Designed miniproteins, single chains, continued (3). Designs and how they scored, part 41

Each design is a single chain, and the fold is of that chain. pLDDT is the mean over its residues in the fold that is shown.

## One batch from the design tools (miniprotein)

Design m9502
Fold by ESMFold2-Fast:
Structure m9502 (fold): chain A 63 residues (1-63)
Amino acid sequence: AEKYREEIAKDPTNAEAWLNLGKALEKQGKFQEAAAAYKRAIDIDPTNKEAWENLVKVAEKLR
């Protein structure tokens, strides 16, 4: 997670870094934080299907 946070600090418009941060947080069981990271990736690149699919999957964990 730390590595991707550093990438985001350098370029907060890097959708791939937000997507990767979400994946790292999801592996840590931090589903709310992962969902926020995936949502940021989608806000930057709404055509990223992987971010949408991962957001939906994580949202199911938060119900």
Scores: mean pLDDT 80

Design m9503
Fold by ESMFold2-Fast:
Structure m9503 (fold): chain A 80 residues (1-80)
Amino acid sequence: SKKEELEKYLEEMDARVAERRATLDPATQAFLDQAWAAIKKYLETLYYKEGLSFEEVKEVGDRLWAAMDRLVAERQAAAA
C-alpha cells in the first residue's frame, strides 16, 4: 500500500539518522534530532495532506536529507 511505501522509507531514514547520530557531539545530535523530526513531519504532510506520490515525496526526502547532512557536517566542524 502507499502507506507501507512511505513507512518503509521513513524507517530506512530513521536507521540512517541513528547511525549518523552515533558519530556526533551532543549539541549536533540535538540539531540532527530536531531537523529530522521537522523533515519527517513535512514529508508526512506532503504525502497524507497534499496528496503527493511516494516517488515525489522520496525525491523531496532525499534532497532534504542531503541538505541536513551537509548542515550537520558544517555544525560539527564549527564545534571543533
Scores: mean pLDDT 84

Design m9504
Fold by ESMFold2-Fast:
Structure m9504 (fold): chain A 74 residues (1-74)
Amino acid sequence: MTSYVIVVKGELDEEKLAKIKEIIEELGGEFVSYASNSDGTTFIEVKLPEEKVEELKKRLEELGLEVLAVSPAA
């Protein structure tokens, strides 16, 4: 699995965070951490199979999240 940083617009409430963790686990990945930024974005760090990255983006958008960027973590 590869580590990714996903940038979404806005803050995550506890309910959305729980759903995001569930989606990541369903896709065979691992939730690592998240951080809310002063610019109104949230960084989510995950370990995920490369082939599941686009599916994760789609499922996050279905939750009403705007995905701004996805990048492999070093």
Scores: mean pLDDT 81

Design m9505
Fold by ESMFold2-Fast:
Structure m9505 (fold): chain A 68 residues (1-68)
Amino acid sequence: SAMEEALKEAEELAEEAEREAVRHYLQGDYDSAIAVLEEAYKKIKDVNPELAERLKRGIEDLRELKKQ
């Protein structure tokens, strides 16, 4: 169904964003890591709110790390 396809697309997009965010984080680029997760969050929040909440937690964790 279109709903199942949209949910799968949101999952793949979130996983890709999390991989890219980790890559930026390992390079010390917290701003790029946060930006990647924020863009993914905007795209999936209306399709998969539970997955969007996972990305939001990642964003908050990175923001706390940046405050050091």
Scores: mean pLDDT 86

Design m9506
Fold by ESMFold2-Fast:
Structure m9506 (fold): chain A 72 residues (1-72)
Amino acid sequence: MSPEQVARASAEVAEREDEDSAVDAITHVLRRAGLSPEEAERLARETVRLTRRDGPEAAERFLRRQIERALA
């Protein structure tokens, strides 16, 4: 799955689910994408926070850049 697809799916989950469920689901997706457990959880929490504050499109752009940087 591309960084764009992972970021989009994560932002959609963050918008639909409660905070704890969203963090768990996004952490799982990010770990499968190749991020460490600690990095995945940190970015999952940040994505949920940004989705609630600035909306899913802002969170998607943020997370896509973070994934691209982490996997480079």
Scores: mean pLDDT 84

Design m9507
Fold by ESMFold2-Fast:
Structure m9507 (fold): chain A 60 residues (1-60)
Amino acid sequence: MFTFSVDFDDPELARRLAEELRKNYPEVEATVDGGTLTVTTSLSVEKAIGMTLRLIGESL
């Protein structure tokens, strides 16, 4: 399992990304504390990062 965190200036953006992660990848755990999105997953680090970056890109 891998755990990583991404910091956002906008807590609402972090919350929306956590919701989209759970919707598209139900096996991941995504939590938000302020502007920090913490993701725990059994996916490879490369895939987990790619997944997060894709959602950010599609949301902007």
Scores: mean pLDDT 73

Design m9508
Fold by ESMFold2-Fast:
Structure m9508 (fold): chain A 64 residues (1-64)
Amino acid sequence: GERERIRAVLERILADPSASPEVKELAREALENLDTMPVEVARAVALYAAERAGLLDEAEAELA
């Protein structure tokens, strides 16, 4: 489902060595709250974190 795709994007940001510690912390917090967060909010957070990590195009393709 959409939450599983959002989770994959957030986990990819956490695994990316070029992502800043701040972006990784945002991704970790989103993952911790993913199951209780509205899916639209989770998507917005994932796209925001991906943009800051330089992974926006990839995240948009995954979440399209």
Scores: mean pLDDT 83

Design m9509
Fold by ESMFold2-Fast:
Structure m9509 (fold): chain A 87 residues (1-87)
Amino acid sequence: ELEELVKEYEEKLKKDPNNWEAWFNLGAAYAGLGEYEKAKEYLEKAIELNPNNWRAWYGLGLVYAAQGKLELAKEYVAKAEELKAAA
């Protein structure tokens, strides 16, 4: 199921590389698959296109936590909470 979502969003990105939702969803799918380096790349691109997307900041925080980078995880989660409160 996650592999099917990856294929679907990759096709969407080929059509529209500025679709931040597709970048975000690919990042989340790769994180779910345990592919944290790919997840980071896709989530960073989602933030580049839409820096107010609190879910992408939160996702990066979770990836950093999974990699043992706890200080970075705290920073990204804090940023996500700020953006979520402002929405």
Scores: mean pLDDT 84

Design m9510
Fold by ESMFold2-Fast:
Structure m9510 (fold): chain A 60 residues (1-60)
Amino acid sequence: MEIRTEEELEEALAKLGALLKERGYSQEEIDEAIAQLKEIYELDPELANYLLSDLIETLE
């Protein structure tokens, strides 16, 4: 997965949130993870894309 737009970022974050919920993470933990990834994306979009792809693949 490659994130090139803010829309694609929001879609990836929504997918990650759904996968984390299926794994039994709390909404608080999910919200924190999403917030951290959004911050990383603002500073280093390439790193955020890598982390999101890796997390989603690991959780699938």
Scores: mean pLDDT 78

Design m9511
Fold by ESMFold2-Fast:
Structure m9511 (fold): chain A 55 residues (1-55)
Amino acid sequence: SIEEKLKQMKELLQQGNFERAIKVAEELGVDPKEARELFEKGNFDGAIELARSRV
C-alpha cells in the first residue's frame, strides 16, 4: 500500500540507506534524480511529501 511504502521510505532515510529509499520513491512515481537531490540536502519531509503527491 501507499502508506506502507511511505513509511518504509522514511525509515530507510533515517537509516541513511538512500539507494533503497530512491527505489521506493521511484515505485511511488518520483523521479530518482529529484529524490536524490532532496536526500542530499537532508530534506526528508519534502521527499515524503513529493512521493505522496505522485500517488
Scores: mean pLDDT 82

Design m9512
Fold by ESMFold2-Fast:
Structure m9512 (fold): chain A 60 residues (1-60)
Amino acid sequence: MEKAREELLQFASTQPPEVARAIERLVAGEPLSEEEQRLIIRSLSHEQLEHLGELLNQVK
């Protein structure tokens, strides 16, 4: 359980600060703005988006 959160935070640390903040907010269960959601979609590859989704499912 903690491992999925740790992997999410590690993944966030490899991204630009604004993308990292958006991922941290998702982990905290906070709503994302449309701008933050679009930023994530634009900044991540299909494989990175799949990985993010899998980790988020483990954190719930």
Scores: mean pLDDT 77

Design m9513
Fold by ESMFold2-Fast:
Order: structure tokens, then C-alpha cells, then sequence
Structure m9513 (fold): chain A 58 residues (1-58)
């Protein structure tokens, strides 16, 4: 279901952000902010974007 897909995408994001430089992470976040609203509900898209932003702060 959509919830399972959301968790799968979160794992992919976590993996990708660990491999990327600081500048690449910013571009990747821009991609997520564009992709998430097109693929998920508004609430799920916001959760995914916030998850990615939190990972960038660490």
C-alpha cells in the first residue's frame, strides 16, 4: 500500500543522502520536494520532505 511505499522511499532517501556530498544533498532534496507531491498524498509528501530535511541536519 501507499504506507509501505512511503517507508520504502524513506529507506532509499536515507541510503542516497549518506553517499552524497553537501551540494548534491541540496539538489536531491529539491528533487524530493518536486517528486513527493506528485506521488503521495499531501500529508505523506510533507512527512517525506520533513524526513529528508531532518537527515540533512545531521
Amino acid sequence: GDKEKLEEVKEIIKYKLEELSEEERKKFLEGIEKYAPETFTKEQAEELINFAKELLEK
Scores: mean pLDDT 77

Design m9514
Fold by ESMFold2-Fast:
Structure m9514 (fold): chain A 77 residues (1-77)
Amino acid sequence: AEEARRLLEAAGARETAERVEAIVRDAIASEDESRAAALVAAAGIELVAAVIAGELSAETAREAHRLVVEAVDAALA
């Protein structure tokens, strides 16, 4: 969560960083694996929207999504 937020903030995508961090925190706090998976997908949608808006490069969005998946998987393992 924190690593993805730092990456997005460094890229200048502060609002996207805040939304993605909130989604990741909700996913980690979830007691339902299906809900956690849906929230990880929602974070991916936020990142794609930021790329379409010209706020993020596709490369930065892909790396941020990888960090999101890793953080949720590690917390739920």
Scores: mean pLDDT 81

Design m9515
Fold by ESMFold2-Fast:
Structure m9515 (fold): chain A 59 residues (1-59)
Amino acid sequence: SMKDEALGLALLAVHYLRSGRPELAAELYRKALELDPSVEEVLRERHPEEAARLEELAA
């Protein structure tokens, strides 16, 4: 489903952010938000530090 795809992309964005690839992480996070904006809340609950950073980078 689009929700499962969006969550997968958001978690992949967290992985790339942790791996020192912030530009790739931001692009993946933007794609996740296009598929399902509600992924933002899920990521804030599971990975609050990375969620905050991805939101800054994707703005």
Scores: mean pLDDT 86

Design m9516
Fold by ESMFold2-Fast:
Structure m9516 (fold): chain A 77 residues (1-77)
Amino acid sequence: QLTEEQISEAFRLFDKDGNNHIDFPEFLQVMSNMQKEEYDKFIENFRIFDKDGNGFISAAELHHVMTNSGYKVDDTF
C-alpha cells in the first residue's frame, strides 16, 4: 500500500543530490517491499517514461506514475 505521503517520502530520499532526476536502481531499492504485481507495473511504467534509456525519470513523472496509475486499490464496500 502506497500513500501520497509515502510517495513524497520516497522522493525526498532520492532528492539527496538535488539533480532533478531519480535513478532506476535506487528507486527499486525503496520499492523492494511492494507487492510483486505493483512492482512489475512500476518497472513497465518507468521504462515507458524513460524514453532516452538513461535509467532516469523526473520527479514529476514519478509522481504522475504513482498518482495516475491507480496505485491505490480500495476494495471496501
Scores: mean pLDDT 57

Design m9517
Fold by ESMFold2-Fast:
Structure m9517 (fold): chain A 81 residues (1-81)
Amino acid sequence: MTEKLEKGDEAFENKDYETAIKYYEEALKEALEDKEFLEQQPYDSIAGLYEKIGDAYEKLKKYEKAKEYYEKAKELKKKLE
């Protein structure tokens, strides 16, 4: 997860938003498939990944997809009480 997230952040900083989305989606998939990670419910990290994917889609002017990911992040953050 962490390595994919770091590669996504580097791609985003280089304005390669399509590559950033790819790495963030791979990090998200790994986080969601990790049963131990999900049982401990570190949803803040998953919410952060959704926000990063949303930011990258917004930079690509794909506002509908950006909104979808921002709403997913917001919903997860409500569970972090």
Scores: mean pLDDT 75

Design m9518
Fold by ESMFold2-Fast:
Structure m9518 (fold): chain A 66 residues (1-66)
Amino acid sequence: TRDALNQAIVAATREAQAKIDAGADPEEVSKWLEEQVRAALAAHGIASRVEARVEDGLPVVKVTPA
């Protein structure tokens, strides 16, 4: 369901924030978050482009339809 996908993305974003708060490299966190969101979308049969970045210590994810 959309709720299950949203929960997976929220969980990945929360973990990304925890990594940032722990002093992890923003580049590495962005790549990790992008991979997590892409995997969650693939598990739900969704073809999308995923871009993740860290802006001012906050994780940002952009998902666009393929």
Scores: mean pLDDT 80

Design m9519
Fold by ESMFold2-Fast:
Structure m9519 (fold): chain A 68 residues (1-68)
Amino acid sequence: PLREAPTRSVKDLPAEYLPAALDNAVTHALRNGADPKKVEELAKKAKEALKKGDVEKALEYIQQIFEL
């Protein structure tokens, strides 16, 4: 049985798990051949949103990284 991969439903996660979700999204996108520059830019924006406590904005950037 293959372990279930993290879903793109990151919005279902508690805010405490958002940094881990961001790291997983970055790793997944890079492994899937995403443009490293785009991944880095979105990850930086997500981290800034998390520092501000802007959970909704952070979730949007994490979702965009998964979509790359």
Scores: mean pLDDT 73

Design m9520
Fold by ESMFold2-Fast:
Structure m9520 (fold): chain A 69 residues (1-69)
Amino acid sequence: TEHYQKGVELEKQGKLEEAAEQYEKAIEEDPNNIAAWANLGKVYAKLGKTEKAKEYWEKARELGEAGVE
């Protein structure tokens, strides 16, 4: 999850586009990384790409749903 950690660091620095790239790489390596899907949605929402943000948040929800309900 080195790409996920890099994404978190970049997001803290306000480098939203670079953070999105790292979260996308984290998802490519581990498609079940719910936190990466959720944070990618958050980053796209901050970038004003609300439709993309919703798609990533729905994926995070689907992956986590079995553990909730």
Scores: mean pLDDT 79

Design m9521
Fold by ESMFold2-Fast:
Structure m9521 (fold): chain A 57 residues (1-57)
Amino acid sequence: GPIDRVEGAAARAAATSADPEAAAREASKVMQLFLEGRLSAEEAIERAEEIARRYAR
């Protein structure tokens, strides 16, 4: 479902990061906004992908 896709994107962003702690913190904020209904699943996935790209090696 949508939550599984958002969780997967957030976990991947943290795991592939050059700075896993910073990436995990940003991904946690995205997840919180999604759970609060402030972001759609698609918006949350896009933000998680941006985090992964920003923190890429």
Scores: mean pLDDT 79

Design m9522
Fold by ESMFold2-Fast:
Structure m9522 (fold): chain A 56 residues (1-56)
Amino acid sequence: ELKKIAEELLKKAEELRKKAKELKEQGKISDNEAQIMEGVAALLEGVASVLKKKAE
């Protein structure tokens, strides 16, 4: 289950990074807002890494 949760978090992080880039390119959000979204994605990736290591 931990491995599956880690995979879901990585997928959500990727979706968030893609959405942040898309919204920034469309002028819908500022550089600072995009940076916050990227930061959240990085935290999700960090949690996923810990869970993946524990699942091994």
Scores: mean pLDDT 82

Design m9523
Fold by ESMFold2-Fast:
Structure m9523 (fold): chain A 76 residues (1-76)
Amino acid sequence: MPTLVGVRTTPDVLDVGRRQGIRLGVQQGDRIVNVVVLTNASQDQVQQRLDQLADLASDIKDLQRHLLTVRSPSSR
């Protein structure tokens, strides 16, 4: 039976999840959002998946910052 699972995450994780085609609920709040997911998975399983996405999002952000620091924008 599908169950409504409430979890907390960041907008960055929601963006990564959206790109992966994960259906997430309506975001609430500023930086940390409450997400309601209709799923057959337990809250623990959903949280574990979000934690994996958060780690990936953090890694991507760090790589983007590194690339922007190394690459100077064209001043034309």
Scores: mean pLDDT 56

Design m9524
Fold by ESMFold2-Fast:
Structure m9524 (fold): chain A 61 residues (1-61)
Amino acid sequence: GDPVLTPVEGAILRLLGSNPEGLSEKEIAEKLGISQATVKAALDRLVEAGLVKKENGKYKL
């Protein structure tokens, strides 16, 4: 794993790797059992890092 990733970021990347069609912020929050605000903060960072793409309201690798 990347040593700068938080546990939440790592969990999101693993989940998206298992869902190549992409997942919404709400779906990620529901599947991981964490708040949408926490997911949004992690997703914003992952998108800025180029690890995740946002397309039509869904996030994917």
Scores: mean pLDDT 82

Design m9525
Fold by ESMFold2-Fast:
Structure m9525 (fold): chain A 70 residues (1-70)
Amino acid sequence: SKEEILKLIGEILDIIGDIIELEKKLEELKKLPETEEVREEIEKIKKEIEELKKKLEELREKLRELEEKE
């Protein structure tokens, strides 16, 4: 239904927003001296971005399937 498509678009936009915020944080951390703490935080954020990108891909696939069925 159109409501299901709009809901998925909303979820996709939320995840895109989260990715953008994490990428901004990653760029700020890269400006700092490369200490062990900074490296650990960078690695953690990169992992979070990767997981969000996987979820985004899954939601985009669901959106494609709903658009094809309607």
Scores: mean pLDDT 83

Design m9526
Fold by ESMFold2-Fast:
Structure m9526 (fold): chain A 62 residues (1-62)
Amino acid sequence: GSMKRKKILELIGRILAIIGEIFDLEQQLQTASGAEAQALQARIAELQAERDELMAELRSIE
């Protein structure tokens, strides 16, 4: 149904947004040091976990 397609597109959109944010933070991490680098690494780890969860949800759609 249309609802299933909408859910798939919404999940893909969220995954792509997270991938983009991770990329931006990884670029910032290349020039960061100390506490700023630690904060960026923690944020990247959180986003990677969220990405993996959303990808698992996408794979579970029949």
Scores: mean pLDDT 86

Design m9528
Fold by ESMFold2-Fast:
Structure m9528 (fold): chain A 60 residues (1-60)
Amino acid sequence: SAAARARAREHLAQGKAAFEAGDYQTAIEHAKQALALAPDDEEIRSEALKLIAKANEKLA
């Protein structure tokens, strides 16, 4: 739904802000929530997976 997609975009924005603040665990959590809200949206899926990958690189 459009509402679920909008909420997913909000989670991606919050995840990006958490990443910039150095809170990589919170960034991953927001990205996972975005994937759950919009699993079939290619753009949201791509951005969320990229954020998870970048955050995991920082935690390694």
Scores: mean pLDDT 88

Design m9529
Fold by ESMFold2-Fast:
Parts: sequence; C-alpha cells; structure tokens
Structure m9529 (fold): chain A 64 residues (1-64)
Amino acid sequence: MTAEEALEELYRLAREAEERGDEITAGMVLISAGVARVLRSNGVPEEEIVAFLEEVLRKARERL
C-alpha cells in the first residue's frame, strides 16, 4: 500500500463515519491524514508514513 492509497481509504472511512454520525472517528481520521501529510513534507520515509496510516486505518475500522 502506498501512502496516497492509505490516505484515499482514510478519506473514504471519514465520510462513512460522518454518514453514521460518528464525528469523533471522522475527526480522528482527518487529523491523522493531516499529520501524515506534514510527515511526508518533512522527509519522513514513505514506509514509516504507510505504517502509521495502516495503524490509523485499523483503529478506525474497529470503531465503525
């Protein structure tokens, strides 16, 4: 999985959470996506960004 693919999946889950009325999960996912973009802009290795995003995806799916 690329960081971009993981980000697209996070935005999809954020929309699903909003549609369910789960504003906390949606907010958590969107904040995490913002953090990932900042990390990428500051030269953090892609593999570390992907690992971070995969963990966020796992937790978001558990909450939904």
Scores: mean pLDDT 81

Design m9530
Fold by ESMFold2-Fast:
Structure m9530 (fold): chain A 68 residues (1-68)
Amino acid sequence: SLEEFEKFVQGRLHEVMEAAEAANRPDILAETVKRLREIIEEALKTGDFEKAKEEVERVAREALARIA
């Protein structure tokens, strides 16, 4: 559902925000927010929230790996 997707995105974004703030990497946070926004816009057009969740997970994992 849209509500479940929204909560999933918020949780992943929160993890990246905390890690980026701790590492002083606002550049990675800004890039991640931009990529997540693109995924959300596409999901709203297509209704494919399962694909969008996979893309959000990938983007968040890549961001966390770059911070580490």
Scores: mean pLDDT 86

Design m9531
Fold by ESMFold2-Fast:
Structure m9531 (fold): chain A 77 residues (1-77)
Amino acid sequence: MEEEIAKLLKKALDILAPKDESMIGLLQEAYDAFLNKDYEKALEYLDKAIERAEKLNEEEAVEYLKKAKELVKKAKE
């Protein structure tokens, strides 16, 4: 689970970081929250990242972030 989420976040970051460096911090906060089992906070950061990726019109990054969000939801259950 952690490995898959990390891989998806890295793929999204490789697309988003050149356009918005603040995405590095946002996705790091999401992953740190997930590792600390603060799933609500992880989902909040992922939702913020998805909104920003959508504003950048980066559809591929949005798909990676949405997939990561679904994995976090599964870990919460």
Scores: mean pLDDT 84

Design m9532
Fold by ESMFold2-Fast:
Structure m9532 (fold): chain A 70 residues (1-70)
Amino acid sequence: MEKEIAEKKFEEFKKKLPKEVAELEKETGIKISEEEVEKGLELARKLSEVEAIKEVKGEEAAREYREKLL
């Protein structure tokens, strides 16, 4: 369940990513590289896992997991 929730949240983020990148480039005037996009995706994956843990195990477990990732 936790893994399925994280995967679902990550897939939703990936679908929105092209639009989010375009909006960020427009707001900042800075070109976002493919490498920066990949780093953003990796962070989003980790955050999706934290959110899944929060839903399944509660806020304390999610906080501990997030601290370990940072």
Scores: mean pLDDT 73

Design m9533
Fold by ESMFold2-Fast:
Structure m9533 (fold): chain A 57 residues (1-57)
Amino acid sequence: SVIERVAKHHAGLSDEEIERLVRAVREGDEETIREIAEKYGVSEEGARRLGEAILAE
């Protein structure tokens, strides 16, 4: 998706981390969302919104 390509380019997320984020958002796994946000220097809310945007495609 366009959103996945943007996330890789701007946030430095790998394919595996994007899949992990999308799954965490779908399942409500707040701990995994926080871990990804901290690792990549984005806000927890930003990481959640990114995963939600990918799911909405």
Scores: mean pLDDT 75

Design m9534
Fold by ESMFold2-Fast:
Structure m9534 (fold): chain A 60 residues (1-60)
Amino acid sequence: GPLSARGLDPAAVKKATHLLLIEGKSREEAIETLVKEFGLSREEAQRVVDLAERVAKLVS
């Protein structure tokens, strides 16, 4: 992908961003949602949420 980030699913990043910015979910809630819906490991979900959280901070 354009970020050269292996294991990052664009759909998962979009969902994490939506959970953080639109629904106001916590980092922990977003991680758990990604693990359950996308079947990601906790480590992979944390990486996706880290990226989404950075995006959320930029629009604060």
Scores: mean pLDDT 75

Design m9535
Fold by ESMFold2-Fast:
Structure m9535 (fold): chain A 60 residues (1-60)
Amino acid sequence: EKRKLGLELAILEFRALAYEQEAELLERLDPSKKEEVEALRKKAEEARKKAEELRKQIEE
């Protein structure tokens, strides 16, 4: 259902942005958390890739 795919896309895009911003903030406030920052950036990138694939499927 196209409407549900659109909602899932919005959730993935929001999640990617949230992870990226959290990683950036954590990197600024606590440089010792390098591994956590990298994990957050990877999660953001994975969410962005899924969002891109879903966007292409919806808009085609």
Scores: mean pLDDT 79

Design m9536
Fold by ESMFold2-Fast:
Structure m9536 (fold): chain A 61 residues (1-61)
Amino acid sequence: MFQKVNEETREIAMEVFREVAKEHGLPIPKTMEEAEEMLRKLSGAQAREFFDRVDERLKEM
């Protein structure tokens, strides 16, 4: 998911990252690198749920 990602897709993912971070009381990521750090703080199940949420939002374009 790090390559061949459109800027719009990246922006949507970052917005979801910020929403999820706020809901879970985590630091709000400002870059993809910070978003990866956030995912490492989540459990595997929570991280997977987060990615599922991003994918669902992308479908709603």
Scores: mean pLDDT 70

Design m9537
Fold by ESMFold2-Fast:
Structure m9537 (fold): chain A 73 residues (1-73)
Amino acid sequence: SKEEIQKLIFEISELTMKRMLLVAEKHEVKRLKEEGKISEEEAEERLEELEREIEELDEKIEELQKKLEELLK
């Protein structure tokens, strides 16, 4: 239904925005490391956590996109 399609689009959009914020945080962590404001170890730990969260979001987005594609057929 149109309502189900709209709900999926909204959820995909929210998760995509979260992913964009995490990517921005990765850039910030790299910048802080380059400026010497955080240690190499702290940067590595933060980047590993952010990468894990991004991977989880990518999986969720892919599953929702598959559901959306099925509803649009």
Scores: mean pLDDT 88

Design m9538
Fold by ESMFold2-Fast:
Structure m9538 (fold): chain A 59 residues (1-59)
Amino acid sequence: MLDEFKELTKLPKDEAIKILQERIKELEQKLKDPSLSPSELSDLIRQLNLYKQFLKSLS
């Protein structure tokens, strides 16, 4: 995850923002799955928060 964020910082901001928005959308869609275990739900929420924080830092 941190390594992916480092790679994103090498991209133009517009491309990084687009990738982050797609990642956030994918994670939000996965969070709607009622079959998720508590640990999977926790991991997805953590990832979503990290992507949202990174997006906020770019915008």
Scores: mean pLDDT 77

Design m9539
Fold by ESMFold2-Fast:
Structure m9539 (fold): chain A 63 residues (1-63)
Amino acid sequence: STVVIKLTTDKPLLPSAPEELAASLGLRVESVEERRVDTVPKDAFNGSTPGQPAYLVTITAVP
């Protein structure tokens, strides 16, 4: 089964961060999508603050 991890960060993730995060959960990374936005949209991922610049990160992982 596929696990999707959605993050909103104020800085870009370190290149190793998605794999380290997935490994801590016993998962392996399948894909990473990172999108910079000047202003966090209303539909941004959990933990985002609207009106602030951010990086929207979607990590897709498998067991």
Scores: mean pLDDT 73

Design m9540
Fold by ESMFold2-Fast:
Structure m9540 (fold): chain A 70 residues (1-70)
Amino acid sequence: MGSKEDLDAAAKAAEARIQALPEVESAKVTVNYETGEVYVKVTLKDGAELTRESAEAIAAAYQDVKAVAE
């Protein structure tokens, strides 16, 4: 598993990438340092739906953090 510092940096980077998406109101990325589990909470803007492209971007951000956790 990556260090806590590496995990925190990866989580912040992923959070910023997700928040940059036009449909996203807020995003929170957290890592359980004991299990290596990555939790991504995304809140969409009122009336917005995730596009395929935005959903794939969120999945990619999640995988980047998970790779550091392993």
Scores: mean pLDDT 79

Design m9541
Fold by ESMFold2-Fast:
Structure m9541 (fold): chain A 93 residues (1-93)
Amino acid sequence: IIEELKEALKKEPNAGLYASLGVQLYKEGRYEEAIRYYEKAIELEPNDALAYTKLGEALAKAGRLEEAKEYYKKALELDPTNEEAKENLEKIE
């Protein structure tokens, strides 16, 4: 799956493919790599609250808690009804 996503990105880079690759890397425990791909997804779609939430989750798993808090707050600024970002922020605060 990761190799297939990388091949798709070579042909048609888009935020959804970057986010999907980030999710697969996160599942593999490769949090620093997942962070880089979520950052690329946000560069292409800066208003995607879900991508900010996923970036925060990967940062928290990497032990970068202050950065995770900032991205959960950004997700809530974009979508105040995002329960996942709210719950994750409460666990860190």
Scores: mean pLDDT 80

